Designed miniproteins, single chains, continued (2). Designs and how they scored, part 81

Each design is a single chain, and the fold is of that chain. pLDDT is the mean over its residues in the fold that is shown.

## One batch from the design tools (miniprotein)

Design m6974
Fold by ESMFold2-Fast:
Structure m6974 (fold): chain A 92 residues (1-92)
Amino acid sequence: NKLEKAKEAAEEALEAGLEAMKAGKEGLSAGIAGALGGIGGIFLAEKLKDAEGAGRSAYGAGEAARKGAEKAGSKKGIELGERGRRLGLEAR
């Protein structure tokens, strides 16, 4: 189910954003962008039933979170952000 995959991608991007924010100040702005995009993707999937929109949101959020996690040195944030980006691309 594309909606379930898009939601999973958005949840991974949200988690990645939170890990980037937690890891240090260098990751804060990109981590916030990743977390907000993840929340938006969840909303698109669950409330609007928009798998394509949710997937696109998760892709962008995952990429932002990955970059933030990279700057802050969060291996977990990098892995989750990359997964959110990849799954979001597949879902859209």
Scores: mean pLDDT 84

Design m6975
Fold by ESMFold2-Fast:
Structure m6975 (fold): chain A 59 residues (1-59)
Amino acid sequence: MNEKAIKNLEEMAEIRKERKDYAGAARFYSNLAFLYESLGDEQKAEEYRKLAEEYLAKA
């Protein structure tokens, strides 16, 4: 479920990283964390939350 949404968010985060838009990348990682949490995948949700924090710190 939501595989297309997950892939789209991952691609958007990567594009933002390439453009050095770290705030934008952090936002998409935060959206991925929320999506995985809603799916019950707490480990991936936590990984993406940490990525969002790391990229927000670079912004």
Scores: mean pLDDT 82

Design m6976
Fold by ESMFold2-Fast:
Structure m6976 (fold): chain A 62 residues (1-62)
Amino acid sequence: DEEKIKKLKEELSKLPDNATLTEITEKIREVGKKLGFSEEEIEKFIELARLSATVSQLVEKL
């Protein structure tokens, strides 16, 4: 799912780097569902977001 991850990164990069965790998790769920990620994969991305200080750090970890 390299292409799906790439599209997720591109969509997340549209958020301001100081976006709140709530804004980031909402975007992950919205885009993740559109790209066909499973609920389990979406929750893993949300956990990465919780461990990241900024959107840029999250995108780097994905």
Scores: mean pLDDT 80

Design m6977
Fold by ESMFold2-Fast:
Structure m6977 (fold): chain A 96 residues (1-96)
Amino acid sequence: AEELLREGLKALRNGDYDKAIEYFEKAVKEGDKELQARAWVLLGEAYLRKGDYEKALSYFEKAVELKDSPFHYRVLAEAARKAGKEDLAAEYEAKA
């Protein structure tokens, strides 16, 4: 499963967001809770880079539910802000 995250990160870095999403979705299915949380963060980042802010927010929220982390709240705040949800973004920034 770690190999899927590495391949997805390479695709993400190269701007191939659709391929990155495919790898991260496979990582979610094959991984334990920690790897699933990481894969959901990376799915959120891929959708954020594609401009699908609502999907990005949804995946970051899944990651936080599974594994709470200040880093997850910071990416949630960014996604919420780009989705036009300023109050939600401020709430997540306070938790980061």
Scores: mean pLDDT 76

Design m6978
Fold by ESMFold2-Fast:
Order: sequence, then structure tokens, then C-alpha cells
Structure m6978 (fold): chain A 100 residues (1-100)
Amino acid sequence: SKEELEKLLDELDKLRMEAIEAARVKKDVEAFRKKVEEMIKIMEEALKLLSEEYQPEVKKQIEKLREINEDESLSLDEKLEKVLTHYSTFIKIVEEQLKK
């Protein structure tokens, strides 16, 4: 499952780059929303491969991404910054498992 987890992180990094491009280059709110939805799906697949000790914090980061993506009061730039913050936290948690 380490190889499966690493593959999911590679897919997630690609989606992260596409989300940044949608927000910063294309300025496309709908494209950004869809990329974040795809990121959430990959993060949920990664969650299934994590040990029980990491699951609560990862579930929290996934839920925060959903809240941000659904928040109509946030600008596209604010959504991107918040998504990248929680994405960074998620990656750090997954990397802790990959060190074991």
C-alpha cells in the first residue's frame, strides 16, 4: 500500500497544479471547484490506506476542503489560499506514514 499511497500523492500533486492554474491563470471558478472536488476524491482514497493514528486529522483536512469549496462568500483567491493550506497539512500527515 506504500506504492499505492505514493501513486495517489502523484495524482493529487497534478490536480493541485491544475487547480492553481484554474484559479490564477484561467480565473475559472467552476474549473477550480471541479479540480478541488477531484482532489477530495483522491484524498478520500488515500485516507483508506492510512493507519488509524493519522485518520482523524486527515478526515479534518478533507472536511475543511469541502467547506471551503462550498463557501460562496469566499473569493477565488481566498479559496485557493485556504485549499493550499489544508492540502499542505494533509501532505505532511501522509509523509509521516511514508517514513515508517
Scores: mean pLDDT 88

Design m6979
Fold by ESMFold2-Fast:
Structure m6979 (fold): chain A 80 residues (1-80)
Amino acid sequence: SLAEELRRMLELLRKAEELLRENGVEDPEVREAIEEARRRVEEALRRVEAGEEISKEELRKIAAQVTAALLLAIGALIDH
């Protein structure tokens, strides 16, 4: 279900934050990107759970933002 896909995105973002913390990585740009992605996914999840439909275009934008945040986290982990 879409709600399950959104929860998986939240879990990936949570794991990224955990890895950054465990490795002592504290980059404000990466932290903000993860936080922005999380807020967007949480809002989408609330809307889906309330019975609202989300367009495929909006879902693609959410997926792109999550992907970008995860790529920033990977870069920060490699740089440290």
Scores: mean pLDDT 86

Design m6980
Fold by ESMFold2-Fast:
Structure m6980 (fold): chain A 60 residues (1-60)
Amino acid sequence: MLEAEVEFPTLLEAIGATLRVIGDYPLVEARVEGNKVVLTAPDDEEGREALKKAVEDLTS
């Protein structure tokens, strides 16, 4: 599986980001770990693209 982490200033922001990813990116599994959102996707072309889009959305 592919995995990425995005860090946020607060736990509340990480929770909000996790809920947003779950709603917008069905191939990406998101969970909160401290102030980080851990994103997981299938290790294939579609999963890799979905994961990159989710990370871009959270960081830009």
Scores: mean pLDDT 81

Design m6981
Fold by ESMFold2-Fast:
Formats: C-alpha cells, structure tokens, sequence
Structure m6981 (fold): chain A 55 residues (1-55)
C-alpha cells in the first residue's frame, strides 16, 4: 500500500528530526501528514504525542 509506506517513511523522518523541532513545528508537520495521507484526527493526535515523547 503506497500510502501506508509513504506515511511510515514520513513518520520515521519526523521522529528522527523531533529533537531539532519545536512543538509548533511538530504540530504543523502532523497537520500536513494528516492532510496528505488521510489519517484521522485521533491518529494525528497519537502521532503528535509519539513525536513529542521522542523529545
């Protein structure tokens, strides 16, 4: 599934960069991923929480 693979790659890139990103930048990146990959509001919040936890 092309969208799933793209989302996983984007998620890994976001997690890798999390230490260098502000909370505001993380929020923007998650919003962009929600729109691009069609993930739900709940999944977007979970992703944001995971990324913030990595910081």
Amino acid sequence: DEKKEGFELAKQALLDRAKDMSDEVIEEAVKNMKEKYGISEEEGKKLKEEVRKKK
Scores: mean pLDDT 77

Design m6983
Fold by ESMFold2-Fast:
Structure m6983 (fold): chain A 89 residues (1-89)
Amino acid sequence: DDVKAFAEKLEKEAERLGDKEALELARKAKEEGDKNQAAAAYLRILGKKLGKEELGRELAKEVLEKGISEEIEKKVKERLEKIVEEAIK
């Protein structure tokens, strides 16, 4: 299962970063194959790596509450583009 394989990688990264909540989300995604939990773990990890930990937590919460949708994908894309722009310029 692609979701479970991805979640396994997220579990290792969350453990390395010491993010206990991302670790719990990644473990649940690995056990259940839940794409929303995997996406939430990914967003927390990405936010922490980009120095936008609060934004990562906010986006992860939205994915868990509302699920992955076109609206959430658009929000993530727009906010990631802004973070990358700030980080490199």
Scores: mean pLDDT 76

Design m6984
Fold by ESMFold2-Fast:
Structure m6984 (fold): chain A 70 residues (1-70)
Amino acid sequence: SMDVELGTRAAQETAALIAEPDEAAARERARELGVLPEWERYRAARDDAVARQGAINRMTNAIYERLKKE
């Protein structure tokens, strides 16, 4: 279904952001996806696994909602 496809794409975009070793490139991509504040929270969370997972979930949900409107 379209919802499953959009959800998969949102998860892939979030995973790509987290995997990006170039911080400037990751920041620019987060800005393009509209998730820069949550990406910054993810980075600031450091060793806080709960805060990091929360930021990941919020980035994925925000990307999903953006894709749904396009």
Scores: mean pLDDT 83

Design m6985
Fold by ESMFold2-Fast:
Structure m6985 (fold): chain A 96 residues (1-96)
Amino acid sequence: SPLEEFEALVARLIEELRAHRGASREELLALFRRVFAELAKKVQEIVTDPAVRDEIYALLERAGGEMATASVEEAVELAIRTLEEILALVKAYHAS
């Protein structure tokens, strides 16, 4: 199902982020851009409600801004938390 595919995607992306905790800031920035782009693309495919999409995109934008000033370790944990929050929103949307 689209929800199961989304849950699997989020789990995989979180594992990639955890595996890269020791990476340089430049490597993590490239990873964050790829992770957020892949997530945003999947959201566009499975979330048809523009209000829910806008909330998810706002979470991604806020996380990106906060990561710009955070330490490498804080940025990874912030990215993971953002993915978990987005998963919760998508699950709530599909439960409606």
Scores: mean pLDDT 84

Design m6986
Fold by ESMFold2-Fast:
Structure m6986 (fold): chain A 80 residues (1-80)
Amino acid sequence: MAEEIKEKEKNLSEEEKKEYEKRIEEVRKKLREMKEKGVPEREIAEFAGEEAEKARKEEKYEVAEEILKLTSEVLEEIKA
């Protein structure tokens, strides 16, 4: 039961980990939608930068780093 999930936690509760994953997925979904709609690269980068800053202000540094990583991947795909 819950014990198996706790073994995967380092310093985050199960709830915090799920919230982090949910937020990352929301941003990933938004980035994909922007790419599909042909939004300019600079606007995609601006959106992601704002989301990463918001996460950092909420002290969710891991979320901010993942957002920037996902954004870099999306921008590279647009240029490829």
Scores: mean pLDDT 74

Design m6987
Fold by ESMFold2-Fast:
Structure m6987 (fold): chain A 80 residues (1-80)
Amino acid sequence: KLEEFVQKAVELMRRLQAATTPEEKAAIADEFIRLFEEAGVSPETLEKVRELAEKAVAATDNQQAVDIFSLALNLVAEEW
């Protein structure tokens, strides 16, 4: 359900903000992509989520990475 999806996404964003290594950020980004994939978003939306996740991992600031994850959540909110 949407409620459970948003709860899991917010948890991942919280973990991303607290991440201290590139490896932690990459693992969180992979979990974030998987969450959207399991939620059954369109292939077009999933591709955009993957692109945003790559940008988040490359971000030099954790808050910037979290902001990028928020953009991905907005894509799903508009689709559903």
Scores: mean pLDDT 78

Design m6988
Fold by ESMFold2-Fast:
Order: C-alpha cells, then sequence, then structure tokens
Structure m6988 (fold): chain A 75 residues (1-75)
C-alpha cells in the first residue's frame, strides 16, 4: 500500500505519531517546496494538538496534510 494509505489507516486508529511519520516520508517525494512546508506545519500542529490531549484536532490536521499530498501527486 502507498504511504498515504498507511497514513490514513494510522489516522483512523488514532495513531498520530505513525500517521505523521508516513506523511513526512511522502512529503519528501514532492518537488514543490511550498507544499512540503505546508505539510510539515500541519504535522507539527497535529503533534502539538495530540500533546495537548486534543486527538480530534490532531486527526483533522493530518487529514488536511493527506489532502495536500494527494493534490500534489496528481500534478
Amino acid sequence: SSLLEKAEEAIKNGDIETAAKYLAEAAKSIPDEEVREKVEKLIKEAIAYANAGNNERAKEALKKAVELLREAFEK
């Protein structure tokens, strides 16, 4: 399965750290630096939310990162 599929499975299971790891790895394949920076910011926000005990917001941030990466891979 793709890194994005693995990230989505981790998000569904509430595994924020594993999802962040897969999304960070997928972002390395994106030639657009601005997209990579946006994804990295969303991953940092998700980790910050998870550390604050807000797993719902953490999952939302990771889902936004998945959307950006999917859009970038379609180009």
Scores: mean pLDDT 84

Design m6989
Fold by ESMFold2-Fast:
Structure m6989 (fold): chain A 77 residues (1-77)
Amino acid sequence: NLEKALEYAEKAIEALEKGDTESAKRYLELAKEYAEKAGVLTAANYAQLAIDAIDSGNLDLAKKYAEEAIKEVRKAL
């Protein structure tokens, strides 16, 4: 579950860098689900904040929150 959360969060950042907000949002939702299943609620919360930032049109903020989600998952690995 942690490995999947990491993979999807990394894919979300790649999608954000390409301006593909639709794919980024889907990957962040998956990263959140796997982080929740792994018990890393801090990573799940950052993934949600990244989704909210996408919805508000702030892609730089979304990327920063996705990077924080990755850091929290890596601490749990």
Scores: mean pLDDT 87

Design m6990
Fold by ESMFold2-Fast:
Structure m6990 (fold): chain A 104 residues (1-104)
Amino acid sequence: SSEQKKKEEEAKKLKEEALAKAREMVDAAKDNREKSTEEIVAEVAARFEEWARALSPEETAMLEAALSAAFTEAAEEDPELRETFLAMRKAVEAVADRVNAEKL
């Protein structure tokens, strides 16, 4: 049915949007090296919470996985921002756990 094709297209779009959001956050951290780790982490946590509250638990898990993977890769590639990217990953994990618990 057309509904099955629509669900497949929506799933693909969600994955592409998650990867785009992950790249945007990594680039924003690299472009704002003058900001403290605490400021960057707070901004990432707040933005992710807004997205997570609008998503299902499954969609939140997909976005969290994409962000965590991107931040881990960025931490390995940029020693100067390693601590910041690892802190961003921890913040996203904590927000995902809290928001998903509230939905259950």
Scores: mean pLDDT 80

Design m6991
Fold by ESMFold2-Fast:
Structure m6991 (fold): chain A 80 residues (1-80)
Amino acid sequence: SLMERLEEVDKLVKEAGDLFAQGKLEEALKKAEEALKKLEELIEEARKENSPILPELEQALERFKGQLEKLKKALEEAKK
């Protein structure tokens, strides 16, 4: 179900957060990008199905994209 797939995204986000807390920025970014891809796929499916969770998914996506861009910038600076 869409909810089960959302739970998979939540697990990846938690794993990315744990890696970030450990200072493993590159691994955190990889997990975060995987979560983002799965969330975008869920939103497209929810949109096609007119799912009642679509607004919540879109809000989560925008928040997550913002955090991911900050993480990418932090990683780029760390590589200098």
Scores: mean pLDDT 79

Design m6992
Fold by ESMFold2-Fast:
Formats: structure tokens, C-alpha cells, sequence
Structure m6992 (fold): chain A 83 residues (1-83)
């Protein structure tokens, strides 16, 4: 699970990604790095958002990895809270 600070950073990064502002985000939280990628994936006739969140330590080791599939109009906070 993410800390409260890491969760808040993830929500902000996902929100910006969902708004088309950035495809990739990197946020430094102490000695950790939160990486967020938001992309569009087509499943049948529906376009969905594929959200990839990775938390790394100072040595680049993956501590957490989350892969989320959601609708384009989803609430970013609710998506992260359910992860």
C-alpha cells in the first residue's frame, strides 16, 4: 500500500494524465520515486485508460507496481483508493 503522501501524489499525477496534460509523470518523495503513466487502450469498441504506477527506492528497485484499468470519466481519487 502507498503512504498518504504517495497516494496524494499518485492522484495528482493520474488526474493530469487523464486530462491529457502529461503521458508520463515522475514525483520524488524523500528517497523514493513515484512514476505514473496514463495511456489509452482499446477493448472491443470501448476506449479505456490504462494507468501504470510504479514506486521505486533510491537504488531504482521496484517497491510497488499497480496496473489499473478504468473509464476515461472515472474519478482519479476513487481509482487510486481502490488500488
Amino acid sequence: SLSAEERAAAIEAVTRGMNGEVEHSEVRIGDRVLRVRVGIIKIGNEEMLLIHITLEDADGRTLRALLLLTEPDADPAAVIERA
Scores: mean pLDDT 79

Design m6993
Fold by ESMFold2-Fast:
Structure m6993 (fold): chain A 55 residues (1-55)
Amino acid sequence: MEEFAKEIEEILLSSPDLLEGLKNALEAAKKAKELGFEISEEAIKALEKRIEELE
């Protein structure tokens, strides 16, 4: 997931509920990173920040 920020943007654009989409993307990113996928820390932090801003 070298372009994970792009994947996150795609999820946000297609999600019927922006907040749920962000939460799903964040959980997926964290789990993928634990499984050994190369996930951007910047992307994860951006998701966390946006979720906090929307709550």
Scores: mean pLDDT 70

Design m6995
Fold by ESMFold2-Fast:
Structure m6995 (fold): chain A 71 residues (1-71)
Amino acid sequence: MDEVLERSVQRIAEAASGASPEAQKLAQRAVSALLRGDLEKAREYAEETSKINPKTSEAILEAVEEVEEAL
């Protein structure tokens, strides 16, 4: 899990680095949810992000799927 979680967090951060402040805020919340193991909340943040930055949303969803598959 540690390797998957570390890689997922890095991927989200990279995708959000050039995004709007609103998308970055949602990405930060998604990362926090993943670190808590709250996959449902992370998916909710991905859905909200998809309305303003699809690339960041995709990174969050990929991270959730990778973490969920590792369980």
Scores: mean pLDDT 79

Design m6996
Fold by ESMFold2-Fast:
Structure m6996 (fold): chain A 96 residues (1-96)
Amino acid sequence: MKRLSLREQAEVLVRALERTLAYLEANPDLASPELLEFVRRALAEAKRLVAEGTEAGLRAALKVFGETLARLVEESPEVAGHFLEILGEEAARAEA
């Protein structure tokens, strides 16, 4: 089983979050404006941390993803499910 590097894991999560944000923008009734804005800010912060290229930045990006998923599970379980499905697809592509 191929192990993804910390950077590859962060890049997979960024792509999954980008696709989830696009899904929410296409389906504005699935999330509050506050939740949509939170996901948009979380994606921007994660991209900034990944762009720093440091181990600390990559670990911080993974933490941002964990906090984002926790909030999605609490506020919109359907969107959380969609995020996990997208994440599985992006992870499978990265491991190929």
Scores: mean pLDDT 81

Design m6997
Fold by ESMFold2-Fast:
Structure m6997 (fold): chain A 83 residues (1-83)
Amino acid sequence: HMEEVPLTPEVAIELARDYAEEHGDPTFRELAERIRKALEAGDEDALNEAMGEVLSRWQAEVDAAGPEGRRRLLEKLREYAEK
């Protein structure tokens, strides 16, 4: 859930890029670029789809990592949002 941490497009881009770099996942890197391009184009539909995909992928990975993995991810989201 994201009730405590707002997932803005900027935060989603930083999260996806950081996750992709740390885990070597090209899909998250592509999603970060798609979010950036959607913002640049003013395409809210594409933006919402890309952000939804990031959240979907995140939920699957966090479930596998357990509660500690989830806490770590939420802390990164808070750091990005508070920057």
Scores: mean pLDDT 70

Design m6998
Fold by ESMFold2-Fast:
Structure m6998 (fold): chain A 72 residues (1-72)
Amino acid sequence: SSDIEEALSEAEKLVEEGKKAYEKGDPEKAVEYYEKAIKLYELLKRVAPPQFQPEIDKKIEELKKNLEKVKK
C-alpha cells in the first residue's frame, strides 16, 4: 500500500480509539485521540494527491464535530 493509504489507516485507528474512550466515559482520552487524528489528517491533506482531498476534508470536519461533542 502507499504511504498515504497506510497513514489514512493509522488516522482511522486513532478515531476508533477515541470513540472507545468516549464510550468508556473517558472524555480526556477521547479528546487526545481525536486531536491526534485531526493533526494526522491535516498533515496528510498537505501531501495527499487531489483524489484523497474530499475524503480527508470530510474526516477532519466530522472529527471536529465529534471533538466539540466530547468537550460538551
Scores: mean pLDDT 83

Design m6999
Fold by ESMFold2-Fast:
Structure m6999 (fold): chain A 68 residues (1-68)
Amino acid sequence: SAAARAAFNQGRALLAQGRYDDAAAAFRQAIALDPNFAVAHGALAFALQQSGRSAEAAAEYAEANRLR
């Protein structure tokens, strides 16, 4: 959806700024709007890993891989 893409693009902008917790929130919003958005799960995993949330990041990487 357009809303899911907008949330994803917001997350990408926040990642570029090093705002990893804010980026994770934006990617979670994208996933809530489109649970099959594989790229958003991967991006969320990266943001979580950068903020030290390794277990949550591993779960999101697994979901991204499942959706491919």
Scores: mean pLDDT 87

Design m7000
Fold by ESMFold2-Fast:
Structure m7000 (fold): chain A 73 residues (1-73)
Amino acid sequence: SDAFLESVFARVDSDGDGVIDSQEELRAALQLMGFDPSDEEVAALMARFDTDGDGRLDWAEFRALVAELRARA
C-alpha cells in the first residue's frame, strides 16, 4: 500500500529532505520491502529512474521504481 511505501521512504530519508540520495538508502528501502537487489542492480535502478542525473530519487521516482519491480515479481 502507499502508506507502507511512505513509511519505508521516510525511514531511509534520514535527512527529511524528501529524496533518496544514495544507493545505500535505496538498497535499504528495497530490502525492507522484501527485495534482495545486488549492488549492480541498485546502481542500474538509480541511474534509470534518476531522470535528472543528480543522484537523487524523489517520491514519484521511487514509487515508479517500486511499481516496476512489483510488476516483474
Scores: mean pLDDT 77

Design m7001
Fold by ESMFold2-Fast:
Structure m7001 (fold): chain A 88 residues (1-88)
Amino acid sequence: MEEAREAAAGAAEGGERGAREAGGERAGEFAEGAAATAGATAATGGADAETARELAARGAEGGALWGGGGEEAGRAAEEGARRGGEEA
């Protein structure tokens, strides 16, 4: 549980960074919020660290798109989230 939450938090940070670099500040903010929500929900529901990280990465991609970053920001958010979650 704690490990899954930490992995999800790392994924949210990585996703925010990737989305911000590719799509700007708003894309980064939306990616972070979406990733944090998806990852925390998965971890609270009993998902392992890897599953929580993967769901956070998917959230980051969606958030970046809704933040106006487009496909490039979404892809960068997903990659950043996967790297961030791995570091945790």
Scores: mean pLDDT 77

Design m7002
Fold by ESMFold2-Fast:
Structure m7002 (fold): chain A 90 residues (1-90)
Amino acid sequence: LEVTLRTAAALALFTGDEELAREMIELAKELFGEEKAREIEEEARREAEEARRELEAMRAAGMPEEVVRAELEAAREEAERLAREAKELA
């Protein structure tokens, strides 16, 4: 569950879905407490920042915009799927 919440939050942050990210962090607070939720948030933000840099590097290297768009769309769908799974397990 912790990994699912962290990954969902990271993908939400990466794709700019601040509402979904906030929802995942609030759920983490309810399940694991504030200290652990803060750790999950910090890890999710680090992963989102890394993913953003990788996407920018791919775009700079000449990756077609269609491929970049597909990657972002897949990340949004995965974030929603994992968020739904986390809510069901909570």
Scores: mean pLDDT 82

Design m7003
Fold by ESMFold2-Fast:
Structure m7003 (fold): chain A 62 residues (1-62)
Amino acid sequence: GSTVSLEDAVTAARAAAEMAGVTLSDEEAREIGEKLLELIKAGKIKNAAEGLQVGIDLARSL
């Protein structure tokens, strides 16, 4: 399968936060990116739409 890097996950976290209307610090973007990557590896995020929704929810929870 395609390997998602931490850099890709952080980029996705920033995009999700922008859609949520939330401004993330570099540390917050990395934290959300790491959580997204863990959920992808655990099979809890199966596609890009689920990843985006989880990223939005995580950004709003900060």
Scores: mean pLDDT 80

Design m7004
Fold by ESMFold2-Fast:
Structure m7004 (fold): chain A 55 residues (1-55)
Amino acid sequence: SLEDELLELGRRIAALQDRLATEDLSPEERAALLAEIEELTRRVEELLRELERQR
């Protein structure tokens, strides 16, 4: 379901944010994680808009 997909995306974003906060990452690794978070966040926004259209 859209709700299940949103929960999964939220957990993935949180895990990536925790890695940024806790791991000793190179600048390249940080940039890659930030890019991934941005992509997942855009997907969340798309799914939220889709849910709103259905209501």
Scores: mean pLDDT 84

Design m7005
Fold by ESMFold2-Fast:
Structure m7005 (fold): chain A 55 residues (1-55)
Amino acid sequence: MKETLEAEILLTMELMKAIIEGDEEMAEILARAAGDPTLTVEEARRAIEEARRRA
């Protein structure tokens, strides 16, 4: 649905940014989150926050 598509786009954008900046840990965490097809926008935002805390 729309929420899942928006979550996927959000994670993909952050993943691309992490790759360009050379942040390997953040890129790996975001790539794992992007693999979940049931992910909502809120869960995507939480995954990004977790990646930032981890990295």
Scores: mean pLDDT 67

Design m7006
Fold by ESMFold2-Fast:
Structure m7006 (fold): chain A 61 residues (1-61)
Amino acid sequence: SPEVKKLQEELDKLEKERMDLGRQLADAVNAGDDDRAAELQAEIDKLDAEIKKVKAQIDKL
């Protein structure tokens, strides 16, 4: 359906953002930048919650 396709495109965008943040987190951890790693982890946690919500919306359609 058009609704599923739109949500899937939103999900794809969020997953790409999560992958980028994940790489930045790995770099921060490897650099020993604990403050930056904590900030990036908080952003990833928020993004994971958004991804979960979009997936739940797709499952209802």
Scores: mean pLDDT 88

Design m7007
Fold by ESMFold2-Fast:
Structure m7007 (fold): chain A 60 residues (1-60)
Amino acid sequence: SATEAARRGVEAARELLAAGDAGGALSVAQMSLKTAEERGGSEEAIREAREVIEEARRRL
């Protein structure tokens, strides 16, 4: 589902942030947000993707 795909992307982005790859995390989180918005993912998945994007931006 779109929600599952977005959640997996957010998890991958969080792992990249933990590894110090803020640029990679930003790219993956942006893809997750786009998937959730375009394919009807949950509001929770959209919120989580936006949170990771903001965290990645702060580390750049």
Scores: mean pLDDT 82

Design m7008
Fold by ESMFold2-Fast:
Structure m7008 (fold): chain A 52 residues (1-52)
Amino acid sequence: NEEIREKLIELLEEVLGLSKEEAEKAIEQLEKEGLSLEELLEEAEKLKKSVE
């Protein structure tokens, strides 16, 4: 879903310091590895909580 993808991009930009284009490429690569956008969002949120 586009809303989940957009939220993921924002989290990756904030947590990892990626550009929007870099975040989009990372998401596409992980989707190709069989991960859903929902699973990626959950992991990104856990990573953010773990950092702070």
Scores: mean pLDDT 78

Design m7009
Fold by ESMFold2-Fast:
Structure m7009 (fold): chain A 89 residues (1-89)
Amino acid sequence: MSEEEIEQRFIETLRRVLGYPEAVARRILEAMKRAGVTPEQLEELVEGLESDDPEKRREALTKLNRILKQMTPEEDAALERLVREELAR
């Protein structure tokens, strides 16, 4: 899978599995890229989040949350604002 393909699949997975709007999913992807997350790590997260195994999904969610928690307070606040705005629509 190319880097562009895994990035697009990651956005689609966040939208389908976690219910994030596209704007929020794209913001998460950009934040993860800034945090140094590799295409291989994105692929592992996608596979985990799309898994039928609840334990694998929980591990992927835990890993995603840990990466998001390592972001700056400004990035976290901006993400929460986008989630709130999109869910209010």
Scores: mean pLDDT 74

Design m7010
Fold by ESMFold2-Fast:
Structure m7010 (fold): chain A 56 residues (1-56)
Amino acid sequence: MSLREQLLEATRDLGFSEEELETLIDKLVEAKVPLPLAVGLLREEQRRYGGRLPAP
């Protein structure tokens, strides 16, 4: 599995929308964020927004 696939699998239970989750994962992969830090960042976003981002 690529880092992207590992991040998607590790965060599957966080309740993000598929589109938003993929966008966040792509940014983290491009920034070369280590897997445990990337998971931590996605979990922090989930805690802030309850698994959803507010509309603009």
Scores: mean pLDDT 68

